# Designed miniproteins, single chains, continued (2): the designs that were tried, part 97

Each design is a single chain, and the fold is of that chain. pLDDT is the mean over its residues in the fold that is shown.

## One batch from the design tools (miniprotein)

Design m7366
Fold by ESMFold2-Fast:
Structure m7366 (fold): chain A 80 residues (1-80)
Amino acid sequence: FEEEKERVIASLEQAIAELDVLIADPSLSEEQKQKLLELKEQAKRYIERVRKAKSLEELEEIVREFHEEVEGRLKELFES
């Protein structure tokens, strides 16, 4: 179980690093950058939730929620 938590945290940290690359793009508007910063802070909160998870089922639910939230926010940010 602890190894599963470690992998999820590593994936979230990778997502944060990818968001930092996007935020550094000078072609993005200030509003787009602000939304990406909010998503980054949200990812940090999910890492804390993962650390406190007490079961594999809880961990899977946290990951599912994060994926849905990221997908929704990125779609809104880059949709025409």
Scores: mean pLDDT 75

Design m7367
Fold by ESMFold2-Fast:
Structure m7367 (fold): chain A 70 residues (1-70)
Amino acid sequence: AAKEIAEKAKKAAEKNKDDPELVREIAEGAREFLTSLDAPEEGLRLAKELAEFAGDEALVAKYEAELAAL
């Protein structure tokens, strides 16, 4: 389940690479979904990967700070 969600999120981010707002929504959606499964660290790691893939340095820094707080 989590692996399938991660793959779909990565494909969606790649397809919408030129839409930074949609990429942020995908990253936050993936984070929220994994947090609801009691996997907040995995959710943040995936969200960071999606932000890195999109080239959103500010969003990467945000998730990196949140990971450091865990």
Scores: mean pLDDT 76

Design m7368
Fold by ESMFold2-Fast:
Structure m7368 (fold): chain A 70 residues (1-70)
Amino acid sequence: SDAAREKLAAFRIKRFGELADFMSKIMSVEQIEEVLEKNIKNFKAMETDQRVVDEVEKAVKELLAKLKAA
């Protein structure tokens, strides 16, 4: 259902944001980028719903851009 898809995308986006926040306390931006790229690659390999993939990937790209902007 659309509601389940929206909840899944929101859950994944929140998890990536929490991971990035945690890593920002112990890692450089370059190291965070490597970890996030690895995690999104693994997510894309496991997720079959392209809309969820597109929404999560867009959010992670925006999160990474924000981290690089300081």
Scores: mean pLDDT 82

Design m7369
Fold by ESMFold2-Fast:
Structure m7369 (fold): chain A 62 residues (1-62)
Amino acid sequence: RMEELEAAYEEVMANLSPENVLAFARRYTGADEAGLAEIARAIANGADPKEILRGLYAAARA
């Protein structure tokens, strides 16, 4: 459990955008450029950014 991770998740959820979701993934999950490109393509193809962010947050906490 990390207070900074929780605060960052809440901030991105309040200001939801592809750029903020990708910044969260890079900072807290260690996603490389290929992983970030995959996330960006999922959002562009109609994936819900909230569901992607929830998955990234769960991965960051694991």
Scores: mean pLDDT 80

Design m7370
Fold by ESMFold2-Fast:
Structure m7370 (fold): chain A 96 residues (1-96)
Amino acid sequence: MKEKLYKLAEALKEAYSEEYGEDFSDLEISEDVEVVENGIKYALYELLKKKKEGDEKAEKILEKIKEKSGISEEELKKMAEEAAKILEEKKKEALK
């Protein structure tokens, strides 16, 4: 689990740097596994949302993540769905 999460975090950094022309090499990946996991889930949720809206850069980033990490599209989608659930829970708490 931890090894897959850190591979995903590195793949995300590289894919974003390549597509947006920004250097994220100096970005520190958190030592807290839960922070890394939640960050990855939120990033995947945003990328899948943008891909559904027709964003070609988001689609390319997702393809690069799959290639660099070796993680399946099904696993990436599941992680994004978990982020959506967390966001809904936070929204309910904020409106309470």
Scores: mean pLDDT 72

Design m7371
Fold by ESMFold2-Fast:
Structure m7371 (fold): chain A 70 residues (1-70)
Amino acid sequence: MSSVSARIISSLSDQQQISYSIRIGSTRSQSDIDNIIQQLSNYLSDQRVQQIRDAMNQGRSGSVTPPDPG
């Protein structure tokens, strides 16, 4: 099941990937998130996988830290 989520994420636009990842983070367990991230490494670059992992963690924690552009 996690592989299906990873494939869906990889098919979305950059903005949709982040939005979808935040939603997944808010509704999924940590183990599900870890599995999705592992599968995503097969489709996306390490840098992009890190951004998606951060988005999922934001959703999971429920704390919206607004991006501070500096």
Scores: mean pLDDT 73

Design m7372
Fold by ESMFold2-Fast:
Structure m7372 (fold): chain A 98 residues (1-98)
Amino acid sequence: ASGEEKVETLLEVARRTSVAAIKEAILETLNVSEEEAERLARGLVRGDPEALQELFDKIVLEALKRNVSPEEVLLEFFEELRRRSGPEARRILDEFLS
């Protein structure tokens, strides 16, 4: 998937899921504090560009720590989000991950 497609998918899923689900997906995927995860989750649900940028920055940092691509960390994040999402958000994630 292109970077633009990944951004569009994330924003669409964020609009259709809870702050709690996004927070838990962030905590499982990224090495961040619970406070940071909640702040990011709230921003993403609002469609906040600053929260989106901070999420991608943290994904890049985590990828560097694991010596993997940022795309691998982003896919792990979407899988964790899918596990915690309601039916509508899960459908969008299933289409993206297929």
Scores: mean pLDDT 78

Design m7373
Fold by ESMFold2-Fast:
Structure m7373 (fold): chain A 62 residues (1-62)
Amino acid sequence: GALDLVQQAEEKLQNAAAQPAELKSKAESYLQIIRGYLDSPKDKDSQEKAEKELQKLLDQLQ
């Protein structure tokens, strides 16, 4: 689920010392926005977008 993706992204960011600082900052910013959407269950669209953005984040960090 989305929470599992958030955890995977956070672990990857913490362990990815080789990531460029700019990419790491962007990924952290996206992750914060996505977590905000997950904390706000008012919009079904927001939840779906959070999952898609999480997947993009994971793909980008590969």
Scores: mean pLDDT 68

Design m7374
Fold by ESMFold2-Fast:
Structure m7374 (fold): chain A 99 residues (1-99)
Amino acid sequence: GPVTDAEVKEALGLIYQAIGNLLEKRGDYEGAAESYKKAVDLFLEAGLASTPAARSALTNLINALKKAGKVDEAIQVAKEVAERAPELKDFTEELIKKL
């Protein structure tokens, strides 16, 4: 069948997750967090919140924000993701506890 908007968003999410990983390897934790945030947003918009890819991108985002010294922002982002995707609530609470 035709390629869906959700499939395009999933592919872009994977690309931004890869960009975030490369930026993190360079020590650019702020740039990595920005790329991981784009990946999380794309996965949520694609209805993929419950997937391993979305959970991995969210974990990488929260850890990159922590490494950038932005702990309060990491907590706020985790709470906002739980509001957008309630199925992630328990997962986001576990990420916050590890901060």
Scores: mean pLDDT 91

Design m7375
Fold by ESMFold2-Fast:
Structure m7375 (fold): chain A 90 residues (1-90)
Amino acid sequence: MSPEEILEEMLGAARAAAALQRQLETEELSPRQRNALETALSLWESVVLNGLYLLEDKLPKSTIEELRKAVEERDFERLERLLREALESL
């Protein structure tokens, strides 16, 4: 995959994660629904983390660190903005 393709996949994953996080925070969900959304969110986090690993030598270290921090803090809105900026810089 090209760096652009990896960033596009990460961006899609970040958007999906942000939407799921909003549902978990704002909606009253059954335990089954909450577990399903938490599982889906974890899978999207894994997609982003895998992308960071693949891009470790393709992007500035400062950019990788900022992206990693956004994932660790589960700030998926910030993650989406940073990924978009990285993509526009390629």
Scores: mean pLDDT 84

Design m7376
Fold by ESMFold2-Fast:
Structure m7376 (fold): chain A 107 residues (1-107)
Amino acid sequence: DEARRRFDEAKEELFTSKSVLERLRAMDELVRLAKEHPELRKEVVETLLEVAEDPSMPTVVRQEAVSYAALLSDEEEVKKKIKTLATEDPDEFVRNTAMSALVGKPR
């Protein structure tokens, strides 16, 4: 399955690359896969939230992960996790991005 292979490769790059640009490109590929393959959407959103919740990830990567998770999912559990990031995350930029995502319109 080409879609599953692309998902696995993008997820690996997102978590293992030392390049912020490569991580952001991997995230863009995951978002594209979620839009083209609805069966992968839940797993993509779970991966994005894992990145958003990881304080070892670069701030800009975490911010983009929050924004994409909010764009792809209107599920109550996802909104709850984003609300926790908006109120409790130690990184002010991540908190501000999460707060903005909560007031945005879903795709």
Scores: mean pLDDT 86

Design m7377
Fold by ESMFold2-Fast:
Structure m7377 (fold): chain A 68 residues (1-68)
Amino acid sequence: MSQEEKEDFLTGGFLEVSRLVEELRLSPEQVAQAQQGLFEISRMMQEGASMEEIKEKYNELLARVRSL
């Protein structure tokens, strides 16, 4: 996968988490947890993690955010 595809995926992830924050009316503490997860995924991408690893971590983050 190209670096552009990884960055596009991450951008979509930020938008989805922002949407969930509004829909679920997350507290500032829950928002901070979601943002921390996205920063970790961004770091993995910068360190050359595979698209599979990025998707796995992102799906884990979404599951956690949706269960808040």
Scores: mean pLDDT 76

Design m7378
Fold by ESMFold2-Fast:
Structure m7378 (fold): chain A 91 residues (1-91)
Amino acid sequence: MEIRELLERALEALRAGDEAAAEAELERARELADAAPAEEYPALLEALAEALRRAAEYVLEHGDEQERADAEAYLARLPASVARAREQLAA
């Protein structure tokens, strides 16, 4: 599935130190998860949220000062985005 490929590319980019590429791939994966059919959405959302969290945590531990600042800002936004998506599923 395309979302899994985007998540794998994002993690590879983070390991290579290319945070901008990782963020772009993660954002595309999030948008695809948001557009997924209802039956697949909860599982895709949880998988995406977990991958995004681990990627950001990796950068917080291993990135340079700027990379950590960007990851911290992104991680701060992540819970609200995930909560909003879960709320839409509950409606």
Scores: mean pLDDT 72

Design m7379
Fold by ESMFold2-Fast:
Structure m7379 (fold): chain A 110 residues (1-110)
Amino acid sequence: SKEQKLKRLLILLEATLTVVAMHLYVLSRDPSLSEEQRKKYRELADYLLDVSNEASRMVKAGKPLEEVIKHVLKEMDKIIERLRELGLDSAAEELERNKEWAEKELEELS
């Protein structure tokens, strides 16, 4: 039960990061933006993918799901900051709400 709930929480967090990365990849291809701005969106999208890939590696290495989820939540703080630096305040606020919800879910499962 607890294991299945933690696994579902991790899947939801990875899905959330994937949606944000997809949005950033779309922005990185916008011809109305400067090459420098497009590069910043690509670099952030790649970072989100790296976070998801590292979480998958941690699970395969036998790390506890709680440890993997905490790692993803910590990386989400950096992603939120970088979204704000890029002027994507609405996306940052939505991700911050998702992080706060996930932290409460994790606390209830602990």
Scores: mean pLDDT 88

Design m7380
Fold by ESMFold2-Fast:
Structure m7380 (fold): chain A 73 residues (1-73)
Amino acid sequence: MIDEEEVTLALALMAGAVAKIKSENGYEITTDEAVYYASRFKDNPKAVEAILEGLREAGASDEVIEAAEETAK
């Protein structure tokens, strides 16, 4: 039995890394993308924190982060 918490956290960290790579190539993180990630990880608080931090590092705006945080509730 795999620890679903660890798998979900790993996926959130990977999503954050992908967002960072996109940002380095001039891509702006959209509200829809941030909300999608928050919805995927909402049942795991550590994964939510990991993806929100990744999005912040990728240069997501405060409005995008707020939308993701509200979706994760």
Scores: mean pLDDT 77

Design m7381
Fold by ESMFold2-Fast:
Structure m7381 (fold): chain A 55 residues (1-55)
Amino acid sequence: VASREELEKERLRLEQEVVQQRQTFEANPSDENLAKLVDTEVKLGLVDIQLALSA
C-alpha cells in the first residue's frame, strides 16, 4: 500500500505526463497517442480516488 506522500508524488508525475501527452496528441493526433493519453488519465483518476479514500 502506497503512503499518502507517495500517492501525492505519483499524482504530480501523472499530471505532468497528461499535459505533455495532451500536447503531443494535439500536435499529432493518432490512435496510439490517444491511447497513451487515456491510459495516463485513468491512472491519474485511480490515484485521485486513493487519495480521497485516505483523506
Scores: mean pLDDT 81

Design m7382
Fold by ESMFold2-Fast:
Structure m7382 (fold): chain A 97 residues (1-97)
Amino acid sequence: MEKLKEEIEKAKEEAQKLGDDYVNRASAALDRLVAEGKTPEEILAEVGRILKEFIDKMNELKKKASEEQKKAISEVGNDAATRLTELGEQALARAAA
């Protein structure tokens, strides 16, 4: 029981670190694109690239995980994907202004 809980928490922490890294990198990249006067189309393309890479990395984590760990990874991954989408929407709004 305790060992399984520990393995789930470890998988969750690994997924959270990956999510935080992608959110931080996306924020920095999108801020740069807006500052450089990139078009909304170029910003959308960059958001799409970052989201795809993040999803691919989350899928790699899931391939190594137990069924219970996959659920925890998916929950963390969905939260980070929502945060990445919100950053993209904010960058698009700034570029359109």
Scores: mean pLDDT 83

Design m7383
Fold by ESMFold2-Fast:
Structure m7383 (fold): chain A 55 residues (1-55)
Amino acid sequence: MEEKSRKKAEEIGKKLNLDQQTIDQMYKSLLDGMAEETVEQNAEILKQEQQKMEE
């Protein structure tokens, strides 16, 4: 289970170009049993927030 969650978090992070801190947060959420779709949605929201802060 841990390796699957780690791979999924890393894949989402690469796809959205997220920082390592966000990837680690997604990994923890997946380990806590959060649905992969929910984690992806949360990651997209965080990516939008990061872009908003930079621009």
Scores: mean pLDDT 75

Design m7384
Fold by ESMFold2-Fast:
Structure m7384 (fold): chain A 101 residues (1-101)
Amino acid sequence: STKEELLKIVDELEERFPLFRGMPSPSRKDMWKKIKNPVSLDSIRDKINSGEINTLEEFQKEIDQMYNSIKEYYDKSSPMYQLAEEMRKLALEKIKELKEK
C-alpha cells in the first residue's frame, strides 16, 4: 500500500539522517519554537499514520517544507544545510522509484 511504502521511505531517511528524526539540538530550539508548524521526519510519520499524507505528492510537499525551513535558517556552508540537501535528494529518488513501479 502507499502508506506502507511511504513509511519505509521515512524509516530509511531516519536511519540515514537521525538529526532530522525529531526536535533539533538544544542549541537550535529557538528556531523551532518560532515555527508554528515544525516539520520533522517524526511529524511526517505521524501524518502518514493519521492519513493526513496519503499520496507521493503530499509526502514530497512535507519533505520540501522541512527542507525549505532548514535552508532559511542555516547558511550553505553549514553541515545541516548540506545534510538537508542529501536527505531531500534521497527522498526524491525513493519517490521516483515508487512512481516507476
Scores: mean pLDDT 76

Design m7385
Fold by ESMFold2-Fast:
Order: C-alpha cells, then sequence, then structure tokens
Structure m7385 (fold): chain A 89 residues (1-89)
C-alpha cells in the first residue's frame, strides 16, 4: 500500500509539474511565470520525496504546491490554463 501510494503521488506530481511548465511557457505575466516555475520546483521535490517513501514530506510539499497553484490560478487567464492542459495530453 505505501509503495502504491508513493508511486501514485510521484506520478501525479510529475503530471502537475508538466502542466506548470506549460503554463510558464505560455503566460505573458512575469509574476505568473515565476510562480509556475516555483511550482515546478516544488512538484519535482514532491516526486522525489514520494520516491524516497518520505510521505510526510511529500504531503507538506503538496500543501505548499496547492497554495502556490491557487495564487497562480488567480493570475493566469483561463485560456492560458486551457492551452497548457491541452499541451500535456
Amino acid sequence: EEEEIARLIAAQARRYAALARAVAALTEDPEARALAEELVRLLDEMARAAEARDLARAEALAAEADRLFARLRALVDDEVLRAALERVR
């Protein structure tokens, strides 16, 4: 179960990191780009923590990523977010 949960967390973190990279590439807002780049860093750390089976650290990083995503969502136009989602499919 712990191995399975860790694998799912790492996979999810990598998917969201890809989305954040796409947002950073598509956004014209320098603040949104900086937040997206920071989100990529947090999600990459979350994936590494999950792979190391440090689920407590992965959970803490997920909480930070959620806060950063909320800030990014407020700055990024819905069209940019939709285009980024299409890019990662």
Scores: mean pLDDT 83

Design m7386
Fold by ESMFold2-Fast:
Structure m7386 (fold): chain A 85 residues (1-85)
Amino acid sequence: AKEEQKEKIFELTEKAIAEDPKKWAEELRAAAEELERLAPSSENPEVLLEMARLLREAAEAAAAGDAKKAAELVLRALELASEAL
């Protein structure tokens, strides 16, 4: 179940990024900025900052046309959220 959900999320994320890489780069960067803003008031600021870093790298990958790398980085950020938050 968890592996199937992960694969489906990855496929949907990769497809979405590939369809509009510019928009996804903008949204991922905005999400990273929001996480950085929330980090100082969090119980786990290091986790939010690491998620933000991964989302910034995902935004750069999306902007460069690497939808697969962007999706991998987004999935990694979601894994950190699930395990630490």
Scores: mean pLDDT 82

Design m7387
Fold by ESMFold2-Fast:
Structure m7387 (fold): chain A 61 residues (1-61)
Amino acid sequence: MLDRQSALNRAGNKGLDLLEQGKSEEEVREAVRELLKDVPGVTDADVDAIVKSMKENVKRS
C-alpha cells in the first residue's frame, strides 16, 4: 500500500500531465481528487495545494 506522500506525488504527476495536455483546472482537480479518494487524511485543501503547485511548475517551464 502506498503511503500518503507517495499517493500525493502520483496525484501531482497526473495533474501535471493533464495540465500539459491542456485540460482545465476543474478536470485536473477532479482527477487528483479521484486518485486520492481512498487515502486517509487527504482534504480538499490538499487537492487544491497540489493543483496550485502543478500550475506553478507548468508556468515556470
Scores: mean pLDDT 75

Design m7388
Fold by ESMFold2-Fast:
Structure m7388 (fold): chain A 98 residues (1-98)
Amino acid sequence: LEEVKEKLQKLVEEEAEKVHEAYEKGEVKEVGVKEVEEAFKLLEEVALLIAEILNIKEEVEKALAERRAKLKANAKPVKFGDVVLESLKRLKKKVEEL
């Protein structure tokens, strides 16, 4: 478990650093609603994969269900850069390889 946690932490930190650097350099384009929905689905999938590895899948599934119910009641447009979507795609692939 410790080695897997260290690997997960490093993967998350590397992707977060890439996103932060892109925002600092102004090399970010805002994505549309469809890309925002895709990013939230990817984030949920990554969270569930990590939860399964850490044996806390039931707790994370419940938290995500509660969040989804709340978001349906108060849907506000969310803005983020294309680098966040690409980072989530890479993170999902790398976590699946663990």
Scores: mean pLDDT 71

Design m7389
Fold by ESMFold2-Fast:
Structure m7389 (fold): chain A 80 residues (1-80)
Amino acid sequence: GEEKKRKLEEIIRELKKIKEEIKETDDVIKLVGLVLRAIGLLLEAELLIKGSKDPELLEKLEEIKKLVEEIIKIYKEKLK
């Protein structure tokens, strides 16, 4: 319901903050920590809506997956 939508929106906000922070740091330990945090938030979102067929919740999960993929891409670029 509405509570799950709010939790997914909070996860999206946290991932956007992680994405900005990962752009600003070249510290390998911090980079690893940010990626692990992003993966943890994705897993939390997937568990939260497991078995849901709500199109709005599924759309928010796809946004979360895209943000995590973008964070991992920045991480890989920072290591080169």
Scores: mean pLDDT 88

Design m7390
Fold by ESMFold2-Fast:
Structure m7390 (fold): chain A 85 residues (1-85)
Amino acid sequence: KAQEALKLYNEGVRLLQEGKYDEAVELFEKAIKLFEEVAKTDPSAYRLLAEVYETLARAYSKLGDTEKAEHYQKLAEEYRKRYEA
């Protein structure tokens, strides 16, 4: 599932760059669910989760949803701390 999650994340980043924020958010949420499953057996997925949450926060900021943007930004920071020594 790691390759599937990466494909969804990369497609979401492309949509974000094209200004398709709602579609990008949907793909990022799907990627997060798959990376959460990967993280159950491979903790290195926490780094990828931090990256997806950071990007999701930016997408919500572009949509004007500041509450969700702040929520996902904090999640990105927490997952970043988990994989950094």
Scores: mean pLDDT 81

Design m7391
Fold by ESMFold2-Fast:
Structure m7391 (fold): chain A 83 residues (1-83)
Amino acid sequence: MEITEAEFEVDLSTPENARKFLELVLDAAERGISPEEFVERAKKILKPGLKVKVTLDREAGVADIEYEDPLSSHPLRLRVERG
């Protein structure tokens, strides 16, 4: 089982940036790209913002995402699955 963790900053306040972020996460989970390549791709097409942690399970095609909003008392979490 290949589990990869990556941390970077992205602005999720706009629907366009949120969509691009989700597309990158799904592509990373499906293709098994390295965490370094994932971060570099994110930096090129997404605007920097708040800290995001992504955990990719490449065999299951699942991504767990934690997003910290300084205006929220707890991190936002979501799971994204291929299919």
Scores: mean pLDDT 64

Design m7392
Fold by ESMFold2-Fast:
Structure m7392 (fold): chain A 71 residues (1-71)
Amino acid sequence: MEEQLRELAAQTSEEELQELREGIPVAEEKKKELEKELASGSSDEETLREQIRLLEGRIEEARRLLEAAEE
């Protein structure tokens, strides 16, 4: 797994890394919005939880790639 992350980071352009850095706060804001909806007792609780989980995974993957790229 670490070798794959280093290889991917080495192939990732500065432009792509910048997109990830900019995408993380956008994804975090979207996650907060979904968490707020979940707290409001929405009937879509299962769907909201799934979307929050997917956003968390995406944020985590982006952070790992950025950490690997920074060496």
Scores: mean pLDDT 74

Design m7393
Fold by ESMFold2-Fast:
Structure m7393 (fold): chain A 75 residues (1-75)
Amino acid sequence: MEEEEKIESLKENLEYAKKNFDRALQQLRDSDTPVNKETLARIEAAPSEFDRLIYLSTLDPELREKIKELIEKAK
């Protein structure tokens, strides 16, 4: 019972994080500043999806806190 609820909650949190990730990434792509272009290039060169989330979190404080919560929940 409790284990199934935990798995469901983790799936919802991952989908929420993906939505925030996609939104932040789209904002970077729509941005024409040289700094954001350099940041986007670093994100796209990142070896894993986790590294990409860390890079995006440096630009969005809300996303940083959400990623931190997800990491603590995964432990």
Scores: mean pLDDT 60

Design m7394
Fold by ESMFold2-Fast:
Structure m7394 (fold): chain A 61 residues (1-61)
Amino acid sequence: MPVVDLSEAGREAAVRLSMMGKYGGVDDAVNEAVLKLGAKTADEAVGKATEIMKKRNALSG
């Protein structure tokens, strides 16, 4: 299924996560949430990207 444009959903999610000042690789996590997991809105992309980052943090601890 073609993704028309992730600019608004993905960019908004990336900005929100970046403003928290705790995350590296935000673009990669957001891109995976939108393009691979099918997030359609910024809220969905933030949720899925946050889950990815939480798992990475748990593995690192």
Scores: mean pLDDT 67

Design m7395
Fold by ESMFold2-Fast:
Structure m7395 (fold): chain A 83 residues (1-83)
Amino acid sequence: SKAMQLYLQGKYDEALKIVDEQIKKEGEDNPLLNLVRASVLLGQGKYDKALEEAKKAAELYRRRGETEMADLVEATMLASLKG
């Protein structure tokens, strides 16, 4: 999605605006919202909370059959553990 492209570019505020529009259409079960939350928490040094939000995003991607995105989120979690 366009929101995911903005997230990958580090444009979190712009990604959040599109996530808000997606929530209006698709409901609160949006994995990108959990990814943006994880990135904010990671920036604040709150690693345990960031990993938990990333884990929620990976679970939501798997439930949607988006296995490549789930695998990418898990790889990002592992990279976050390395510092």
Scores: mean pLDDT 73

Design m7396
Fold by ESMFold2-Fast:
Structure m7396 (fold): chain A 62 residues (1-62)
Amino acid sequence: DAAFEAAVRAAQLVDRGLREAGIDAEVRLVNPTEVEVVPAAPLSEEQRRLVEEIMAEARREA
């Protein structure tokens, strides 16, 4: 299923981006067009902005 494969790719891109940014968080799929980021610890304002940007880029690329 192309939608499911796109969702998996988006989740993988988000996970990689978070790791590269040094953000410790779990990435979950809510549905084929939505991913959820669950941080292991409270995020700073700067980290929250980075998460939003990483998620937006992943959605665009997937």
Scores: mean pLDDT 76

Design m7397
Fold by ESMFold2-Fast:
Structure m7397 (fold): chain A 96 residues (1-96)
Amino acid sequence: SKVFELIKQRFEAKIELIEKHKAGAPQEEIDALAAEHRHLETELAELWEKMKPEEQAEMLEKIAEEGEKVMRAAGVPEEEIEEVKEKLRELAEELR
């Protein structure tokens, strides 16, 4: 699915952006990654508006999966990660 590929690419770009900030990478490199992340967010938002509820539910499930990686990279506590995942799962079920 193109949607799942874009979600994965968006979270990978966010993880890389967090890691580059931590490493003190040049601002030009950080700006380029931030622009890539914004572009992917825009594409996902446009797809969301055209989706059926079942497809939106699948997207939320993938966001929960990939979001776990970003939250860990950012140092979010495991208990908070699990809470966010549960809330996204509940929203996905409501859309079905």
Scores: mean pLDDT 78

Design m7398
Fold by ESMFold2-Fast:
Structure m7398 (fold): chain A 60 residues (1-60)
Amino acid sequence: SALGERLRAALLAGDRETALALLREAGFSDQQAESVVDAALTEDPELMARLAVAEIERLR
């Protein structure tokens, strides 16, 4: 999905603000969105981006 592609790009680029906005648009709570973004930017951006995109595709 376009939203999933934008989220992956934002997380891989380290764009925290865009990633948070996209996760909120996808229906994540503020706390869930911050947790996902913080983990992606701190630990493994590629793995967390893949998991977040998969979760968005599952929820829609």
Scores: mean pLDDT 76

Design m7399
Fold by ESMFold2-Fast:
Structure m7399 (fold): chain A 94 residues (1-94)
Amino acid sequence: MKYSPQLARNLVLLALEELRELALKNGLEDIAESIERLIEQVKTETDARAAMERTIEFVEEVIEELKKRNAPEELIEKYEKLLRSLRELLAQLE
């Protein structure tokens, strides 16, 4: 399925909001703040593909940071699932 740039952007923003809530529920306020900054960047990014690629890079960095902090495995798995979904979405954008 091909996604319109606007639909892709909206899906990225929804995914980021979900990740922000997950971070807050797990006491990771610094990660939640980083997600809020990325949400603002995605809102101003006119290239939907660039916004998705930036989001994927960010989620990959967060997963590595969660592993470094010995975060619960269940939390890491949720972020990895969202990363897979974002990559599939990016592949369908072109």
Scores: mean pLDDT 79

Design m7400
Fold by ESMFold2-Fast:
Structure m7400 (fold): chain A 70 residues (1-70)
Amino acid sequence: SRLEEVRERVEELKKEVDEAQKNKASTDELGKLVSRISETIRELLKVKAPVELMLEAEDTFNKAMKTARA
């Protein structure tokens, strides 16, 4: 289903954020990652995803933003 596709994308993005933190990714790389997370959050809203999945995506966004500011 479309919801399962977006759920898998959230899991992929979480792994990419963790890797970016470990590898000290550049600001440009983190900016692109933040953009992809934002698009995924918009898709979650469109498919009326469960609150738990929305919170997971928001946490992922916040971690990416914090990493970009460090």
Scores: mean pLDDT 82

Design m7401
Fold by ESMFold2-Fast:
Structure m7401 (fold): chain A 68 residues (1-68)
Amino acid sequence: SAEAAVEAARKALLANPTDPQQWLDYVRALVEAGRPAEAAAVARGILENFGDLFTPEQRAELERIAAL
């Protein structure tokens, strides 16, 4: 389920919080689960604190999600 995907992504993120891919997977899972306000808040935090760790394409995706 989409909610199970959110929990799986959250656990993966907690296991490796320095991997940018884990943050992106978590934000994507929140969007797919119908939790756009939470996804936007997380995406905003990523962009403010470590946006430079992401590719231009990933940053564009995060900026779109941050505006939800």
Scores: mean pLDDT 86

